Designed miniproteins, single chains, continued (4). Designs and how they scored, part 54

Each design is a single chain, and the fold is of that chain. pLDDT is the mean over its residues in the fold that is shown.

## One batch from the design tools (miniprotein)

Design m13847
Fold by ESMFold2-Fast:
Structure m13847 (fold): chain A 114 residues (1-114)
Amino acid sequence: SVEEAKARLDEMIKQIENEKDLTKKQKLVRQAVLFLYREMLKLSPEERRELADYFFDQFEKLVKKEDKETALALIESALMALWFAKQMTTDPEVKEILDELIERLLKLAEEILS
């Protein structure tokens, strides 16, 4: 269910927040994005957008708690994982949601750089 996927994302975000090593944080971010992608493949179009929006909201809150350098490194890791997910997907609706997430993350990076 979308509720179970949200609960698992919350656990993964908390794990990222509590990790002190930047390289390990980046790996955990990539794992969270790939989890999001796999869960979206199992959900209806409406639930996919709900899960993607939930992920973005939680991730934005996470990166805004970090220093600028760490925040940007985590956004870069998320962007790389989303780009790989786009190469794997044949579903045009999933691809559209991934493109929307990429654009939102690029805007978040610009906001942090300002």
Scores: mean pLDDT 90

Design m13848
Fold by ESMFold2-Fast:
Structure m13848 (fold): chain A 67 residues (1-67)
Amino acid sequence: SKERIEELKKRLEEAIKNPDLEGLRQIYDEATKLLIEAVRNKSDPELILELQKLIVEAFKAIRELVK
């Protein structure tokens, strides 16, 4: 799970540097699914917080591009 979160963070940074709306939406969707799974499985609160931060950053980036 932590390795998957790090991969998503790297993908997010790349999608922000090279604006990719579809990539950002995919990252948002994947992170949201992981958050639901993490909450269901009562995972580490730190991992849940990392996923929440990732989702917020992806949402902000999407909103900036959709203006």
Scores: mean pLDDT 84

Design m13849
Fold by ESMFold2-Fast:
Structure m13849 (fold): chain A 96 residues (1-96)
Amino acid sequence: SDEELREKSIELLEKIIKKIEEILNSEEEPKEYASEDERNKILQLVEKLEEAVEKKDYETVLKIAEILSQLDLSGLSREDLQLLLKKLKEILEKLK
């Protein structure tokens, strides 16, 4: 059901947000920086997530949230992590 898909998506996005906040709070540099290609793929996934939320396509929202939850975000710059955190928090509020 749409309600179950939203609830699962919210739980995954909250986990991703917490993970990003923990990385930012550690103030440690990544072992390996993400490539430009890897960075662009992550940003494109977030854009697709925003579009799916606006369209109320909760099946796609859950699929993208699952992909993002499995990705290693620790290689992203602090600027990219802050941008992702802002966008994901905005998305989360729209899903609630």
Scores: mean pLDDT 85

Design m13850
Fold by ESMFold2-Fast:
Structure m13850 (fold): chain A 93 residues (1-93)
Amino acid sequence: MSMSEAERAEAQRLAPAVKAVYEEIEARWGEEFAKLDEQYPDLQFPKDVQEEAMQILREAARALEAGDEALARQLIDRFVELILQAVKDVIAQ
């Protein structure tokens, strides 16, 4: 669906914060995620997990934009825990 003007404006405004969130994840967890991608190249996460992960990242970006670094850090940690748990759940099946 086409984004509204307000949604497009928010996405553009949040873009630097989203980049900062991804840079923190890459700095702290990039090597581990690269290893998982190489070990399990056909790994597919359920849509619900993907949607929850994207929502957490968006909330982390909003928290960072608002200057709430503590909340942003907690949300980033929650994102990583969600992804690692989802990997374990998929592998266990």
Scores: mean pLDDT 76

Design m13851
Fold by ESMFold2-Fast:
Structure m13851 (fold): chain A 76 residues (1-76)
Amino acid sequence: SDEEIEKLFWEAVLAVMLDDDKKIEKLAKKYGIDKKTLIDYARDALIAQMMGDEEKFKAVFEKFKKLIEESIKKKL
């Protein structure tokens, strides 16, 4: 659901902000995405949030959501 993906996205952003490498690695493995890719998305989101750029934040989230949805479809 959108709510679950949003929660995951914020969890990733928080982990990057706190430099919680163990959490980032666990999330990347669980959702089948590259650790570097996860970090890049979370950093872009954090920067957008700090700048008050709501449109940029939504764009980053939508790309992230698409990656997670594609990963789920591959497990069908």
Scores: mean pLDDT 79

Design m13852
Fold by ESMFold2-Fast:
Structure m13852 (fold): chain A 74 residues (1-74)
Amino acid sequence: GALETAKRIASLPKEEREKRAKEIKENAIQAARHLGADVEKAEKAAEEVYKAIVEGDYKKAARSLERLSEALGA
């Protein structure tokens, strides 16, 4: 689930967290375009996920990932 994923990412070194956060953001935006979802909403949610992961805040990252999933499901 989102919490388990966030904990794994938060345990990575800072440089690896930044790389993973960028990949998640890029993949989420691409997925939004492919699904015909609200790209602007998805970009905003993906940016929040990016910030939380870079900060190492796994609880905030988990909540942001759930919000991103909601944005992509619309």
Scores: mean pLDDT 80

Design m13853
Fold by ESMFold2-Fast:
Structure m13853 (fold): chain A 68 residues (1-68)
Amino acid sequence: SAAELEAQRARLEELERRLVRGYLTRDRALMEEAIAELQALLETVTDPELAAQLRRSIASGQRLLAEL
């Protein structure tokens, strides 16, 4: 549903903010938790565009984590 997609997108945005916060504060645990939650969200998403955005956010998060 549209409401479900809106909620999933809002969750993605919140997790992306957590990744940025973790990177800026060098909080590895926060970044790892956010990546795990993005991966869990990806398993529930059926929208192809949102799934693609989630995959990009996971890849970006993993890259930033590796640079710490």
Scores: mean pLDDT 90

Design m13854
Fold by ESMFold2-Fast:
Structure m13854 (fold): chain A 81 residues (1-81)
Amino acid sequence: MSKEEQMEEIWRRLGSEILAALRAGDDAAALAHFLEMYRRLSEIDEEAARKMAEALLTLIADLDPALAARMRQAFEEAEAA
């Protein structure tokens, strides 16, 4: 499997779990799936993972700005570690 195929599979799978958590009103699960997605993607390509995380945060901010802010803080903490 190519690097791009691996990243697409992770994005599709965990993106679906983030959407399911959002629909269920489970912000904690949505945040956990977002961080797991970023972690797995960054193991393959840090720059692409950062771009994908930023794109998702932009989409979530339009729907739920409070959750997007929490996700951004956790994302920045993960980058700093």
Scores: mean pLDDT 81

Design m13855
Fold by ESMFold2-Fast:
Structure m13855 (fold): chain A 89 residues (1-89)
Amino acid sequence: RVDELYDQTLRLIGQARGLIASGRGYSQVDLNRALQNVDLGYQRVRQARDYARQLYSLDPRRGRVLLGQVRDVQQQLDDTRQTVLSLQS
């Protein structure tokens, strides 16, 4: 179960990073679609955070690393959202 939690958390982080990239790509063409991708990214990050916290209780070393990655992706989402919102003017 520990390895399953680790793998699922990494997949969710990867999905969130992909949604950030898509959101950035759309920000120059379709601001509503960019925001939709960012919102989906937040959903993936929330799920990843939950799994990373569960992993931390079972394997503190790997859980700590993944919680760090979740924080980094959350900050990238926040930065991307602010950029997209600034373009709406």
Scores: mean pLDDT 83

Design m13856
Fold by ESMFold2-Fast:
Parts: structure tokens; C-alpha cells; sequence
Structure m13856 (fold): chain A 77 residues (1-77)
């Protein structure tokens, strides 16, 4: 039940990521993580937290901001 809910949430965020203002490389990375979440391998929260961590480590402040906005959208569920 929870796994199916998390997969649905991951798919919803994945659609928003496709439309988000992110660099192509970062977008592909986030999409891959959310695809894994949609398959039940990780949670959508873990996917976005991992993406935020990588963006922070790369110093991509704009990507961090966009990803944090997507993370807040996920929390509103």
C-alpha cells in the first residue's frame, strides 16, 4: 500500500521535473532517481534528497532551489 502510494507520488514529481528549469544532466539524474522510486527501490523523498545533496555538492544553487521546491510539493501530499 505505502509502496504503491510512493510510486504514484514519484510519477507525479517526475512529470514536474520534466517541465522544471534544470540543466539537462541534472534533469536526467533526477529523472533516473525518480524512476527508481516509481519502481519501489527508494522513496520519492530519498530520490529528491539525494538529488539535492548532489546539486549542493556541485555548487549548483539554482538546481538546489528548484529541487527544494519540488520537495515541498511532495510534502504537500
Amino acid sequence: MERERNAERARRILEKVKEADLPDEMKSFVEDLLERAARGLITPEEALDSAIFIAQKRGDEKAVEVLRELREELRAE
Scores: mean pLDDT 79

Design m13857
Fold by ESMFold2-Fast:
Structure m13857 (fold): chain A 65 residues (1-65)
Amino acid sequence: MKEIEEFIDELEEKYGIPKALAKKIIEDSKYLNEEQQKELIEALQKDYGMSKEEAEKLIELGKKV
């Protein structure tokens, strides 16, 4: 939990992604189908300037929970 919180904090600091949104993405990641995951990665890149690797890592962490 704390490790995930630190990552979320870093994403807010570096890219301006709201903590509440990052938490929701992590919680929802394991319930998203492949198409929805792709759409989410594209949205994170366009809206916040995240790299594809960072967006994929966020979804990967959500699947681990």
Scores: mean pLDDT 79

Design m13858
Fold by ESMFold2-Fast:
Structure m13858 (fold): chain A 81 residues (1-81)
Amino acid sequence: MSEEEARRAVLAEITRLLRENPERAEEIARLTETDPERALALVEEVVREAAKRAVERGLASEEQARRAAEEAIRINREGLA
């Protein structure tokens, strides 16, 4: 499995997690305006959970999923600033 495949798998799991929990997506959006540090922490939790799901489904190795999660978190941190 390539790193790009692992990245796509993690992104797909992020989308599924937020679709399954629209209240969580709404809370993150609200916190982005009122408490961006807490919003970022919740996004990081979603990304790490998505990475775990990708590994459990055999779509990424632990190392590939960890790197994909770290990259997504980094991009999100820079985007929120």
Scores: mean pLDDT 77

Design m13859
Fold by ESMFold2-Fast:
Structure m13859 (fold): chain A 65 residues (1-65)
Amino acid sequence: GSTSAEAAAEAAAAPTRAAAVEHAGLGAQHMKNGDEPTPAGLAALAGTSGREGAERAIAAADKGG
């Protein structure tokens, strides 16, 4: 949990983590721009698709450096 997050933030993974978060944000924006689903549907897409991708990128950076 928290200990791993601290190590990742201080490691060379810091820029990768920022990029992952930005990528997830861009994904959500792209969905809004291309299609206007219901708020619940949009939140689900942003939460699952964007967040899952971002979490994987962060986990990979934390593991590999």
Scores: mean pLDDT 48

Design m13860
Fold by ESMFold2-Fast:
Structure m13860 (fold): chain A 86 residues (1-86)
Amino acid sequence: DSLIALLDRFVDLRREALKASGLEREILEGVADLVRGVLLTVLRNNKDDEELIQTAIDYLQQRIAQETDPEVRAALQALLEEVQSL
């Protein structure tokens, strides 16, 4: 589904940023932040859709449990906290 695809893209961009340095890393981190902003905007506009919000929470929790990189895990935890605050 489109929400899960955007979440996967956010994770992939954060991982690519870890492999990059200098300007390339800044660009990848910036694009990841834009994807995160789109995700949060979609969820905020649909915050009364409890199933959609719960789907996002469940998926983020699964990805956090599977993530081995501490920086990517921290980024996912921060996103989870913002989703839970909606």
Scores: mean pLDDT 85

Design m13861
Fold by ESMFold2-Fast:
Structure m13861 (fold): chain A 81 residues (1-81)
Amino acid sequence: AVEQAAGWAGAGMTGGEEAYRKVHDLGGPGAKAGIDLGRERGSATGPELGKAMVDAGGEEGAINAQRAADALGPTGPVAGF
């Protein structure tokens, strides 16, 4: 629970399960991999998560994750996407 919350915070996600589902579903396989890495590590930075997302899902995954972050708003719970 604590490690998962820290991982979500590392991905810039502080809006709880709904925000996680939105980014996870819209971001595609790259975003899913980056968010999962963040949950496992509990301390991954935005750039580290972004790299993992690109490595796993390619540029499209990163673009979709950015769109999801934008949809949550400029001060939304997803920072670093």
Scores: mean pLDDT 49

Design m13862
Fold by ESMFold2-Fast:
Structure m13862 (fold): chain A 79 residues (1-79)
Amino acid sequence: SKVYEGSVSSAEEAREEVEWFLKNAEGGDVLRLLVMAGADQAAALAAVREVAEKNADRVASLETEATPRGVLVTLTKAE
């Protein structure tokens, strides 16, 4: 399994990263996406959840963790 790492600061960036990951990664791969602290963090997190919900059949798990730099989203693609 591959681990993909990224960081986003906007809803548009978050949507693009999650969509790219779900399209291009293999089953069992993991995306570790840092949603950076800032004014747009809530919108970016909402965009992550929206893309995951639209692609629920392709998502095994979605976890969030608060960090000093922002919220780390760990998204695992279904096999």
Scores: mean pLDDT 89

Design m13863
Fold by ESMFold2-Fast:
Structure m13863 (fold): chain A 85 residues (1-85)
Amino acid sequence: SREDMQQQLDQTEKQIPIIREQGKNAVKNNDTGLYNLILRQLRLQRDRLDELIEQARSLGDDELAQRAEQQRQQVDDVIAELESL
């Protein structure tokens, strides 16, 4: 539902900065296991956001689709940042 999608986006918005910090700490501590786990979690978040974009578009909810696309870009940016470290 639209409400469920909004709740998922609210959760993702809060989790992105936390996951980013955890990933950066994993790199700093040379924790390869945690680093790989964080990258896997970010990729799963990206896949979920792609599904939310499709669902929002099917409902004609342009604002919800744009919000999900913005969060997907943020996840892509975090992945790129962590892979560059």
Scores: mean pLDDT 88

Design m13864
Fold by ESMFold2-Fast:
Structure m13864 (fold): chain A 82 residues (1-82)
Amino acid sequence: GSEERLKEIAELIKEAKANPDIEVTQDGNTFTLTSKGTPRANELIERLTVVANVDPNVEVSVEGRTVTITIKDNPKLLELLK
């Protein structure tokens, strides 16, 4: 994907971490984001899901209020998330 898209994914994950209505956990290259059900939290997760799904090196799965994002082989995106 473009460098701007990788930066947008990183910025959306950082916004989710700052949002008290979103629980974010990291296990290596896997990020699990759970919405507490507020409209703003749901919109942020939906936007992140759409942006992440267009990157072939990012795997996205959605189950209820939980979105799991796995970065397969993207050292630039991983560096932006530090």
Scores: mean pLDDT 75

Design m13865
Fold by ESMFold2-Fast:
Structure m13865 (fold): chain A 81 residues (1-81)
Amino acid sequence: NEAEQAKEFYKVLSGESLSDDEEIKNLAETIKENLKKMEELLKNYPNATPEEQKELQKKMKELAKKIVESIENIEKLLEES
């Protein structure tokens, strides 16, 4: 059920009642790490030149891809639970 998967995903991101599954915990930590990296790039964005902003956008896009990939892996693991 997509609604239930979204709800479980929200719990993972919020750090609330994470599954005892070590795989899910590791994926959640990977998401948190990549989100922190994204936050660092976002902090530099307003002070960047247009050329630097273009490079920052590329880096943010790659981080977003990694986050989505980790999310999809968590969704698959939760579906099996």
Scores: mean pLDDT 72

Design m13866
Fold by ESMFold2-Fast:
Structure m13866 (fold): chain A 77 residues (1-77)
Amino acid sequence: EEIERALKRVEEVAKELGKLKAEGKPENVKKLVGETIRLIGELLEVKLLAEKYGKPEAVKEAEEIAEKLSGLKIVVE
């Protein structure tokens, strides 16, 4: 359940980042940076939970969700 909740947070942040990128507005740059940092943080949380529960596949799933929704390839493995 903790891993499932972390994956949902990754999805939420990645969707928001994707929307901000699609708008392409200069005033969105600060928000883009903030959401990118937040996405990295959520991916690192998934990595820590995956290590704790012995489920390394969750890290790859989170990275794939992030890339699909935000267009950013972030590797935390």
Scores: mean pLDDT 82

Design m13867
Fold by ESMFold2-Fast:
Structure m13867 (fold): chain A 112 residues (1-112)
Amino acid sequence: DEEKKKLEEEKEKLKKQIENLKELLKKETDPKRIEQLQRNLALYERLLELVENSKTWKEFLKGAVELYAEMENLDMLVKLLEETDDEEIREFILRAIEELQRRFAEEAGLLE
């Protein structure tokens, strides 16, 4: 029951964030800001799909970590780490950050 409630609350929060981003996007004229809003909209839409397909809060958090890593969003990974007290999830986030940092180093030509 608590797990279902957390997932439903997050689902409603994400729906509101998506609606707000769509409204901001309709009013924005700066190309760089439009690009940022479109990236954020895509992220929240994928998070909504993820929460709808998750059975537990922990499953959702793990999926969110994987999504943030896929989108190369270090800021969201760091924020999630600061907000999470679960040791398993914290380890999962730290591993995702390490993998992202390794990929950035490879792309910069710092690794063989």
Scores: mean pLDDT 82

Design m13868
Fold by ESMFold2-Fast:
Structure m13868 (fold): chain A 84 residues (1-84)
Amino acid sequence: SLAEEVRKILEEAREAYKAHRDDPEARQRIFMEAARKILELASKLSPEQREKVLDLFSRAMRALAAGDDAAFEKILEEIEKVLE
């Protein structure tokens, strides 16, 4: 499902980001790769679904960059509710 694909991209990005705590170049590449995957996925969606996916991604990446694990988990919980 769309929700499962988005969740997988975000969870893989979080794990990779945490594994590279002291490597800002690797962290930037991880964010860019996650963004590429999300943009590819969004390109196949309706404008409404695309906007929802991009919003979830932006919020999740902001939480991850801030080290806010609680906010990131809340966004993961919202994925199924937001994406039909």
Scores: mean pLDDT 84

Design m13869
Fold by ESMFold2-Fast:
Structure m13869 (fold): chain A 55 residues (1-55)
Amino acid sequence: MDALLRELAAFQAATAGVPEEEVYETLRAARAAAEAHPEIRPEFDAVVASLLAGR
C-alpha cells in the first residue's frame, strides 16, 4: 500500500506540477483518516484503484 501511494503521489505531482512530497503526505494523511474511520475505507480504496486504472 505505501509503495502504491508513493507511485500515485509521483504521478499526480508530475501531471499537476505539485511537489511529490506534499502529495505523498496528503495521501498518507487520507489513508490514516480511512484507518481511523473504517466506514470510509472502501471509498478510499475505490479512489486509489480508479486512479491506478487511469483508463
Scores: mean pLDDT 66

Design m13870
Fold by ESMFold2-Fast:
Structure m13870 (fold): chain A 63 residues (1-63)
Amino acid sequence: MDAREKAKQQATKIANEGINSKKSPEEAGKEVREKLKPLSGHLSEEQIQAIVDNVITHKEREA
């Protein structure tokens, strides 16, 4: 497997952990963004922002 596929799998795990956390939508989004920073070489800023936005939106629907 190439590094990009591994980064995508890791990003999915980070996003799911954020969604399933007991943190507020805003706090979960910040934590997910920080955890995605090491993957910035394989994911664009636009992709990272989209993942963060998805986590926040999903948690807002649960709140």
Scores: mean pLDDT 78

Design m13871
Fold by ESMFold2-Fast:
Structure m13871 (fold): chain A 72 residues (1-72)
Amino acid sequence: SAAEQEQRAYLEAGVLLGMLQIAVNVYKKTNAPQEEIDAVIDKYTAQIEALLPQLSPEKQAEIKAQLAEIKA
């Protein structure tokens, strides 16, 4: 169903956000070059954005807000 597809996409987006946050934190703590930090952000952003069309507008806004916070 559409509801089951949305729930799955939402959970997948949440997992990707968590992985990105851990990766960015590790890269910053180990003084990785900014180019490497930008590359990992870009990679995960693309994967997360590919899931957004499957989500409700409310969940899209939530995921986008969390992604923006990680990028800050």
Scores: mean pLDDT 88

Design m13872
Fold by ESMFold2-Fast:
Structure m13872 (fold): chain A 88 residues (1-88)
Amino acid sequence: SAIEQLKQQAEKYKNQGQLEEAALKYNEIANLLYGLGKYDEAEEAYKEAIKVNPNFVEAYENYAQRLKLIGKNDEALDMYKKALELNP
C-alpha cells in the first residue's frame, strides 16, 4: 500500500540520518491515515514526525489542525504555539 511504502521510506531516511526527509514521510503517513479515519494512528505518525525533526513547523500545524477537527482544542492550541515559536 502507499502507507507501507511511505513507512519503508521513512525508516530508511531515519536510519541514514536524513531526519528532515524522514519527518516529511511521517507527516505524509499521518495525513493519509487521518483521511482514512484512523485518527489514533495519524496522531502517532504526527508525533513521530515532530520527534525526528522538532523544528518541522508544518508537522505542528498539520497536527494542530487535525486535533482541532476532533475536538482536542487545548492540544491544538499548544501545537500552533510551537509552530509560531519556530516561525514567527
Scores: mean pLDDT 85

Design m13873
Fold by ESMFold2-Fast:
Formats: C-alpha cells, structure tokens, sequence
Structure m13873 (fold): chain A 59 residues (1-59)
C-alpha cells in the first residue's frame, strides 16, 4: 500500500494521495487532486513493481 502511494505521489507530483486496496479486483486505487480536478489512479503490483492500469480525471 505505502509503495503504491509513494509511486503515485512521485509520478503525478501530488502533495497528498489517499490510497485504498480493492480486494475484489486485486488492485489499488489512489485519489489525488491536480489543478482543481480529482484524479483516480488504478494500479497493481507485479513482481514488486507498481504498474499503472488506468487514470480517470473528474472535473
């Protein structure tokens, strides 16, 4: 979980990220704010590497 949060913060330059685990889909979901928009990032961990699967931006 902390690995995913750190990766998302570094990649998107967010000062604050909330990350949760979706146990049904075996993925992590991160919520961050960028330029007044909410961004939802979906990631997974493969072989110890964080892989971004999807990025959705909400106005």
Amino acid sequence: LEEVREYIMEKYGASAVEVSEDKEKKVYQGLLSVDGAIVLVTAEVKDGEVVIKDVKRFP
Scores: mean pLDDT 72

Design m13874
Fold by ESMFold2-Fast:
Structure m13874 (fold): chain A 84 residues (1-84)
Amino acid sequence: SLEEFKERAIKTFEDDIELARAQVTAHLSAQGREDALAAALAQLDAIRAEVLPKIEEAKSPQEILEILAEASRRLQAVFDQVGL
Protein backbone atom coordinates (compact mmCIF):
# COMPACT_ATOMS: atom_id res chain seq x y z
CA SER A 1 0.00 0.00 0.00
CA LEU A 2 1.00 3.66 -0.32
CA GLU A 3 1.01 3.96 3.49
CA GLU A 4 3.43 1.01 3.89
CA PHE A 5 5.62 2.44 1.10
CA LYS A 6 5.72 5.80 2.96
CA GLU A 7 6.70 4.06 6.23
CA ARG A 8 9.57 2.21 4.51
CA ALA A 9 10.66 5.38 2.64
CA ILE A 10 10.72 7.39 5.90
CA LYS A 11 12.74 4.67 7.69
CA THR A 12 15.23 4.39 4.80
CA PHE A 13 15.58 8.19 4.56
CA GLU A 14 16.11 8.59 8.33
CA ASP A 15 18.71 5.78 8.25
CA ASP A 16 20.46 7.59 5.35
CA ILE A 17 20.47 10.88 7.33
CA GLU A 18 22.00 9.16 10.39
CA LEU A 19 24.66 7.49 8.22
CA ALA A 20 25.41 10.87 6.57
CA ARG A 21 25.65 12.49 10.03
CA ALA A 22 28.13 9.81 11.14
CA GLN A 23 30.23 10.15 7.96
CA VAL A 24 30.52 13.98 8.06
CA THR A 25 31.21 13.87 11.83
CA ALA A 26 34.04 11.33 11.44
CA HIS A 27 35.53 13.19 8.44
CA LEU A 28 35.44 16.74 9.84
CA SER A 29 36.33 15.76 13.43
CA ALA A 30 39.47 14.03 12.11
CA GLN A 31 40.37 17.36 10.43
CA GLY A 32 39.57 19.51 13.52
CA ARG A 33 36.99 21.48 11.50
CA GLU A 34 34.42 22.15 14.27
CA ASP A 35 32.66 25.12 12.57
CA ALA A 36 32.34 23.18 9.29
CA LEU A 37 30.95 20.18 11.23
CA ALA A 38 28.29 22.35 12.93
CA ALA A 39 27.30 23.83 9.54
CA ALA A 40 27.14 20.41 7.83
CA LEU A 41 25.02 18.90 10.63
CA ALA A 42 22.67 21.91 10.46
CA GLN A 43 22.28 21.33 6.69
CA LEU A 44 21.46 17.64 7.28
CA ASP A 45 18.88 18.64 9.94
CA ALA A 46 17.31 21.12 7.47
CA ILE A 47 17.12 18.46 4.73
CA ARG A 48 15.43 16.05 7.18
CA ALA A 49 12.93 18.70 8.35
CA GLU A 50 11.95 19.59 4.74
CA VAL A 51 11.84 16.05 3.28
CA LEU A 52 9.90 14.13 5.98
CA PRO A 53 6.64 16.18 5.64
CA LYS A 54 6.86 15.88 1.82
CA ILE A 55 6.99 12.06 2.05
CA GLU A 56 4.06 12.06 4.52
CA GLU A 57 1.97 14.30 2.19
CA ALA A 58 2.87 12.45 -1.06
CA LYS A 59 -0.03 11.06 -3.12
CA SER A 60 1.76 8.31 -5.10
CA PRO A 61 4.85 6.06 -5.05
CA GLN A 62 6.23 8.06 -8.01
CA GLU A 63 5.99 11.31 -6.01
CA ILE A 64 7.83 9.64 -3.08
CA LEU A 65 10.62 8.45 -5.43
CA GLU A 66 10.97 11.99 -6.87
CA ILE A 67 11.18 13.43 -3.32
CA LEU A 68 13.85 10.85 -2.34
CA ALA A 69 15.85 11.54 -5.54
CA GLU A 70 15.92 15.28 -4.72
CA ALA A 71 16.85 14.51 -1.09
CA SER A 72 19.72 12.30 -2.35
CA ARG A 73 21.01 15.17 -4.54
CA ARG A 74 20.90 17.53 -1.52
CA LEU A 75 22.83 15.02 0.64
CA GLN A 76 25.43 14.67 -2.13
CA ALA A 77 25.81 18.49 -2.20
CA VAL A 78 26.61 18.45 1.55
CA PHE A 79 29.17 15.65 0.99
CA ASP A 80 30.76 17.61 -1.89
CA GLN A 81 31.03 20.73 0.32
CA VAL A 82 32.95 18.81 3.02
CA GLY A 83 35.13 16.80 0.62
CA LEU A 84 33.38 13.41 0.83
Scores: mean pLDDT 91

Design m13875
Fold by ESMFold2-Fast:
Structure m13875 (fold): chain A 111 residues (1-111)
Amino acid sequence: SEELEEAQREILEAAKQGDVERLREAIERALRLVRELKDPQAALRLAETLHEAAKIAFKQGNLEMLEVVIEGLEKLLELAKELGMPEETILEIEIILGMVRIMLGVLKLIK
């Protein structure tokens, strides 16, 4: 999906710029696109993009941005469950969410 690829690019650019509001808007747009597509592969690509955004936020020491990414992953996980996506897809999203939660915990300890 061209629109999803654009939303993924916007997520990464917002993260690189430390723009929390732009990041939130881009994530909400990507979630709406995943809901429309109902494609497990689209959900996994979004989860991977959110994981990359989390890595950027962690390197910047941006707690607020990490929290926004976690919220996005939690919404994606709920969406995947609502849409009856495969258990493998749900598990991969849960693993990424767990990794990002660990990043937030670590960043809180070193700040």
Scores: mean pLDDT 91

Design m13876
Fold by ESMFold2-Fast:
Structure m13876 (fold): chain A 91 residues (1-91)
Amino acid sequence: MLEEYESLSEETQEAIAERLRPAAEEAEAAGNTLEARIRAVARLAREEGDFELAEELERLLEEGRLEEAARLALEAVRRVIEKVAEEVEKK
């Protein structure tokens, strides 16, 4: 996760940062609250084609289940990090 991110190559870290940048910028623009970050991750999941994950995150937010939504959002970010790292390492 954060520690695993730091162990990646600089090129992989830059690729991950670029992939996550739209979600990070959207969260910052919305005040960088936990809810704003989860909403940004839901949009990122949808853009990555994981519609089920995006819908589940949005459902948990609507129900006020912030702890579960935050946990699922971290899983979504980890999947994107793993995917980008695998894509970069194949080069």
Scores: mean pLDDT 74

Design m13877
Fold by ESMFold2-Fast:
Structure m13877 (fold): chain A 89 residues (1-89)
Amino acid sequence: MYKEKMAKILVEFAREAETSDLEEVRELARRAEEEIERIAEEALKKGEDEKEVELEKEIALALIRMVVAIHEIRVRNEEAKRLKELLEL
């Protein structure tokens, strides 16, 4: 079932992202997005409901983007903290 394939990609991505830096997470996200799109295309070719497949794909992509955004916030906060330490007058 395509939903199970998408869930597997999301779980593997989340697991790898937990121990990765921002650049690594962005590359992992790019690969995960490509796999989600491939799974969606295959599901459509097998006659799955187009609107349901598109919705599941958009949810999966949104989850991937959310993980990237969380890592971006973490990096920005760390950069701000380091800049404050360097500019301590």
Scores: mean pLDDT 82

Design m13878
Fold by ESMFold2-Fast:
Structure m13878 (fold): chain A 93 residues (1-93)
Amino acid sequence: VRELAAAIVAHIYFLLTGDRDLAIDYALKELGLPESERERVEEAFNRLLTDPDKLIEEAGEEGKRLYEEVKALFDKKATPKEIVDFIKRFLEE
């Protein structure tokens, strides 16, 4: 679930900045992940862009729930901050 969450946060920041490295930096910072996790987050980010269904499946039922909730927030025109804050709360449940 954490890798999927980090990939989603990175994707949101990538849409805002157009800068992949900066988006990964923001995802690590927002989720409190150490620099040692950067490579894993980069891999998950790439998989979210190329094979999202497989990444979601590997995250299990919690990962599917997270993705469906995030999609619902996008449909309701939630701000990037609202979506990131939701993901942070979801990971603390």
Scores: mean pLDDT 80

Design m13879
Fold by ESMFold2-Fast:
Structure m13879 (fold): chain A 97 residues (1-97)
Amino acid sequence: ELEKIKEELLEKVKEAVKAYFEALQGSKKATKEQIKELEKIAKVDASEMTTGEYEALKKQAEAKKLYEELEKKDKEFAEETAKEAEKLAKELLEKEK
């Protein structure tokens, strides 16, 4: 069912945000632009977000693949899932601040 793919996508978003933030913590605070990239994780080409953070990018690519599967099956459900994923990523990034 679509709900299972959605749950997996949201878990990948949580993992991606955590990994990306931990990588950035080692040097400096996340920039506004980097936060915007994470917030768009389910909607844009993950390869365009690639700037040397391999573990976080792998999770982003997995989330993008799940989003594409949802979009192929049900575009409206995929769009709602993407909005929920963006909200989740934003909440997690704000919590880490």
Scores: mean pLDDT 63

Design m13880
Fold by ESMFold2-Fast:
Structure m13880 (fold): chain A 93 residues (1-93)
Amino acid sequence: TLDDLVARARAGDKSSLPDLARLTTSPDPDVAVRSSLALITGINVLSDQGVEVPKSVLDDSIDLLSRASHSPDLRVSSSSTAALMTVSSYLSS
């Protein structure tokens, strides 16, 4: 469930990130928003723990979040833009 993915991301489970990235393009705006925010949290937790996020996951996340940032739903576009900035900053470091 989405709740399980969010909990896993908060716990530093990097295997949750690919599923969260896919859900950022969900047609359900509540799922899309929550997934983008959980992706930000997961990346920050892993960064704080010194665990490397796989580049393939970051690259796929950028593509998905870029699509979500063009959503007509302002909640979805705003949260995905914030997540995109987080992922892009991490890759540029």
Scores: mean pLDDT 82

Design m13881
Fold by ESMFold2-Fast:
Structure m13881 (fold): chain A 77 residues (1-77)
Amino acid sequence: NEELLERLLETLRETVDLLKNVPEHPFAKMAEGMVKILEESKTPEEALNNLLDYIRKNEDPNDPFAQGLIDFLRSQL
């Protein structure tokens, strides 16, 4: 869903902007990585799959935020 990915990208960009004063925060680095993946992906399906792989490889599977984001992204595939 292109509209959903645009809204997610907007939210992540806002999150990066809010956290620009603490760029070394793990969440800021994660959000920046996700924005890059969304910007470099050519299709919504590619973007969603690349985001899922990024989160799985870089986040603790016991982190409620990471798990919630994975579950949300899976629901859109």
Scores: mean pLDDT 68

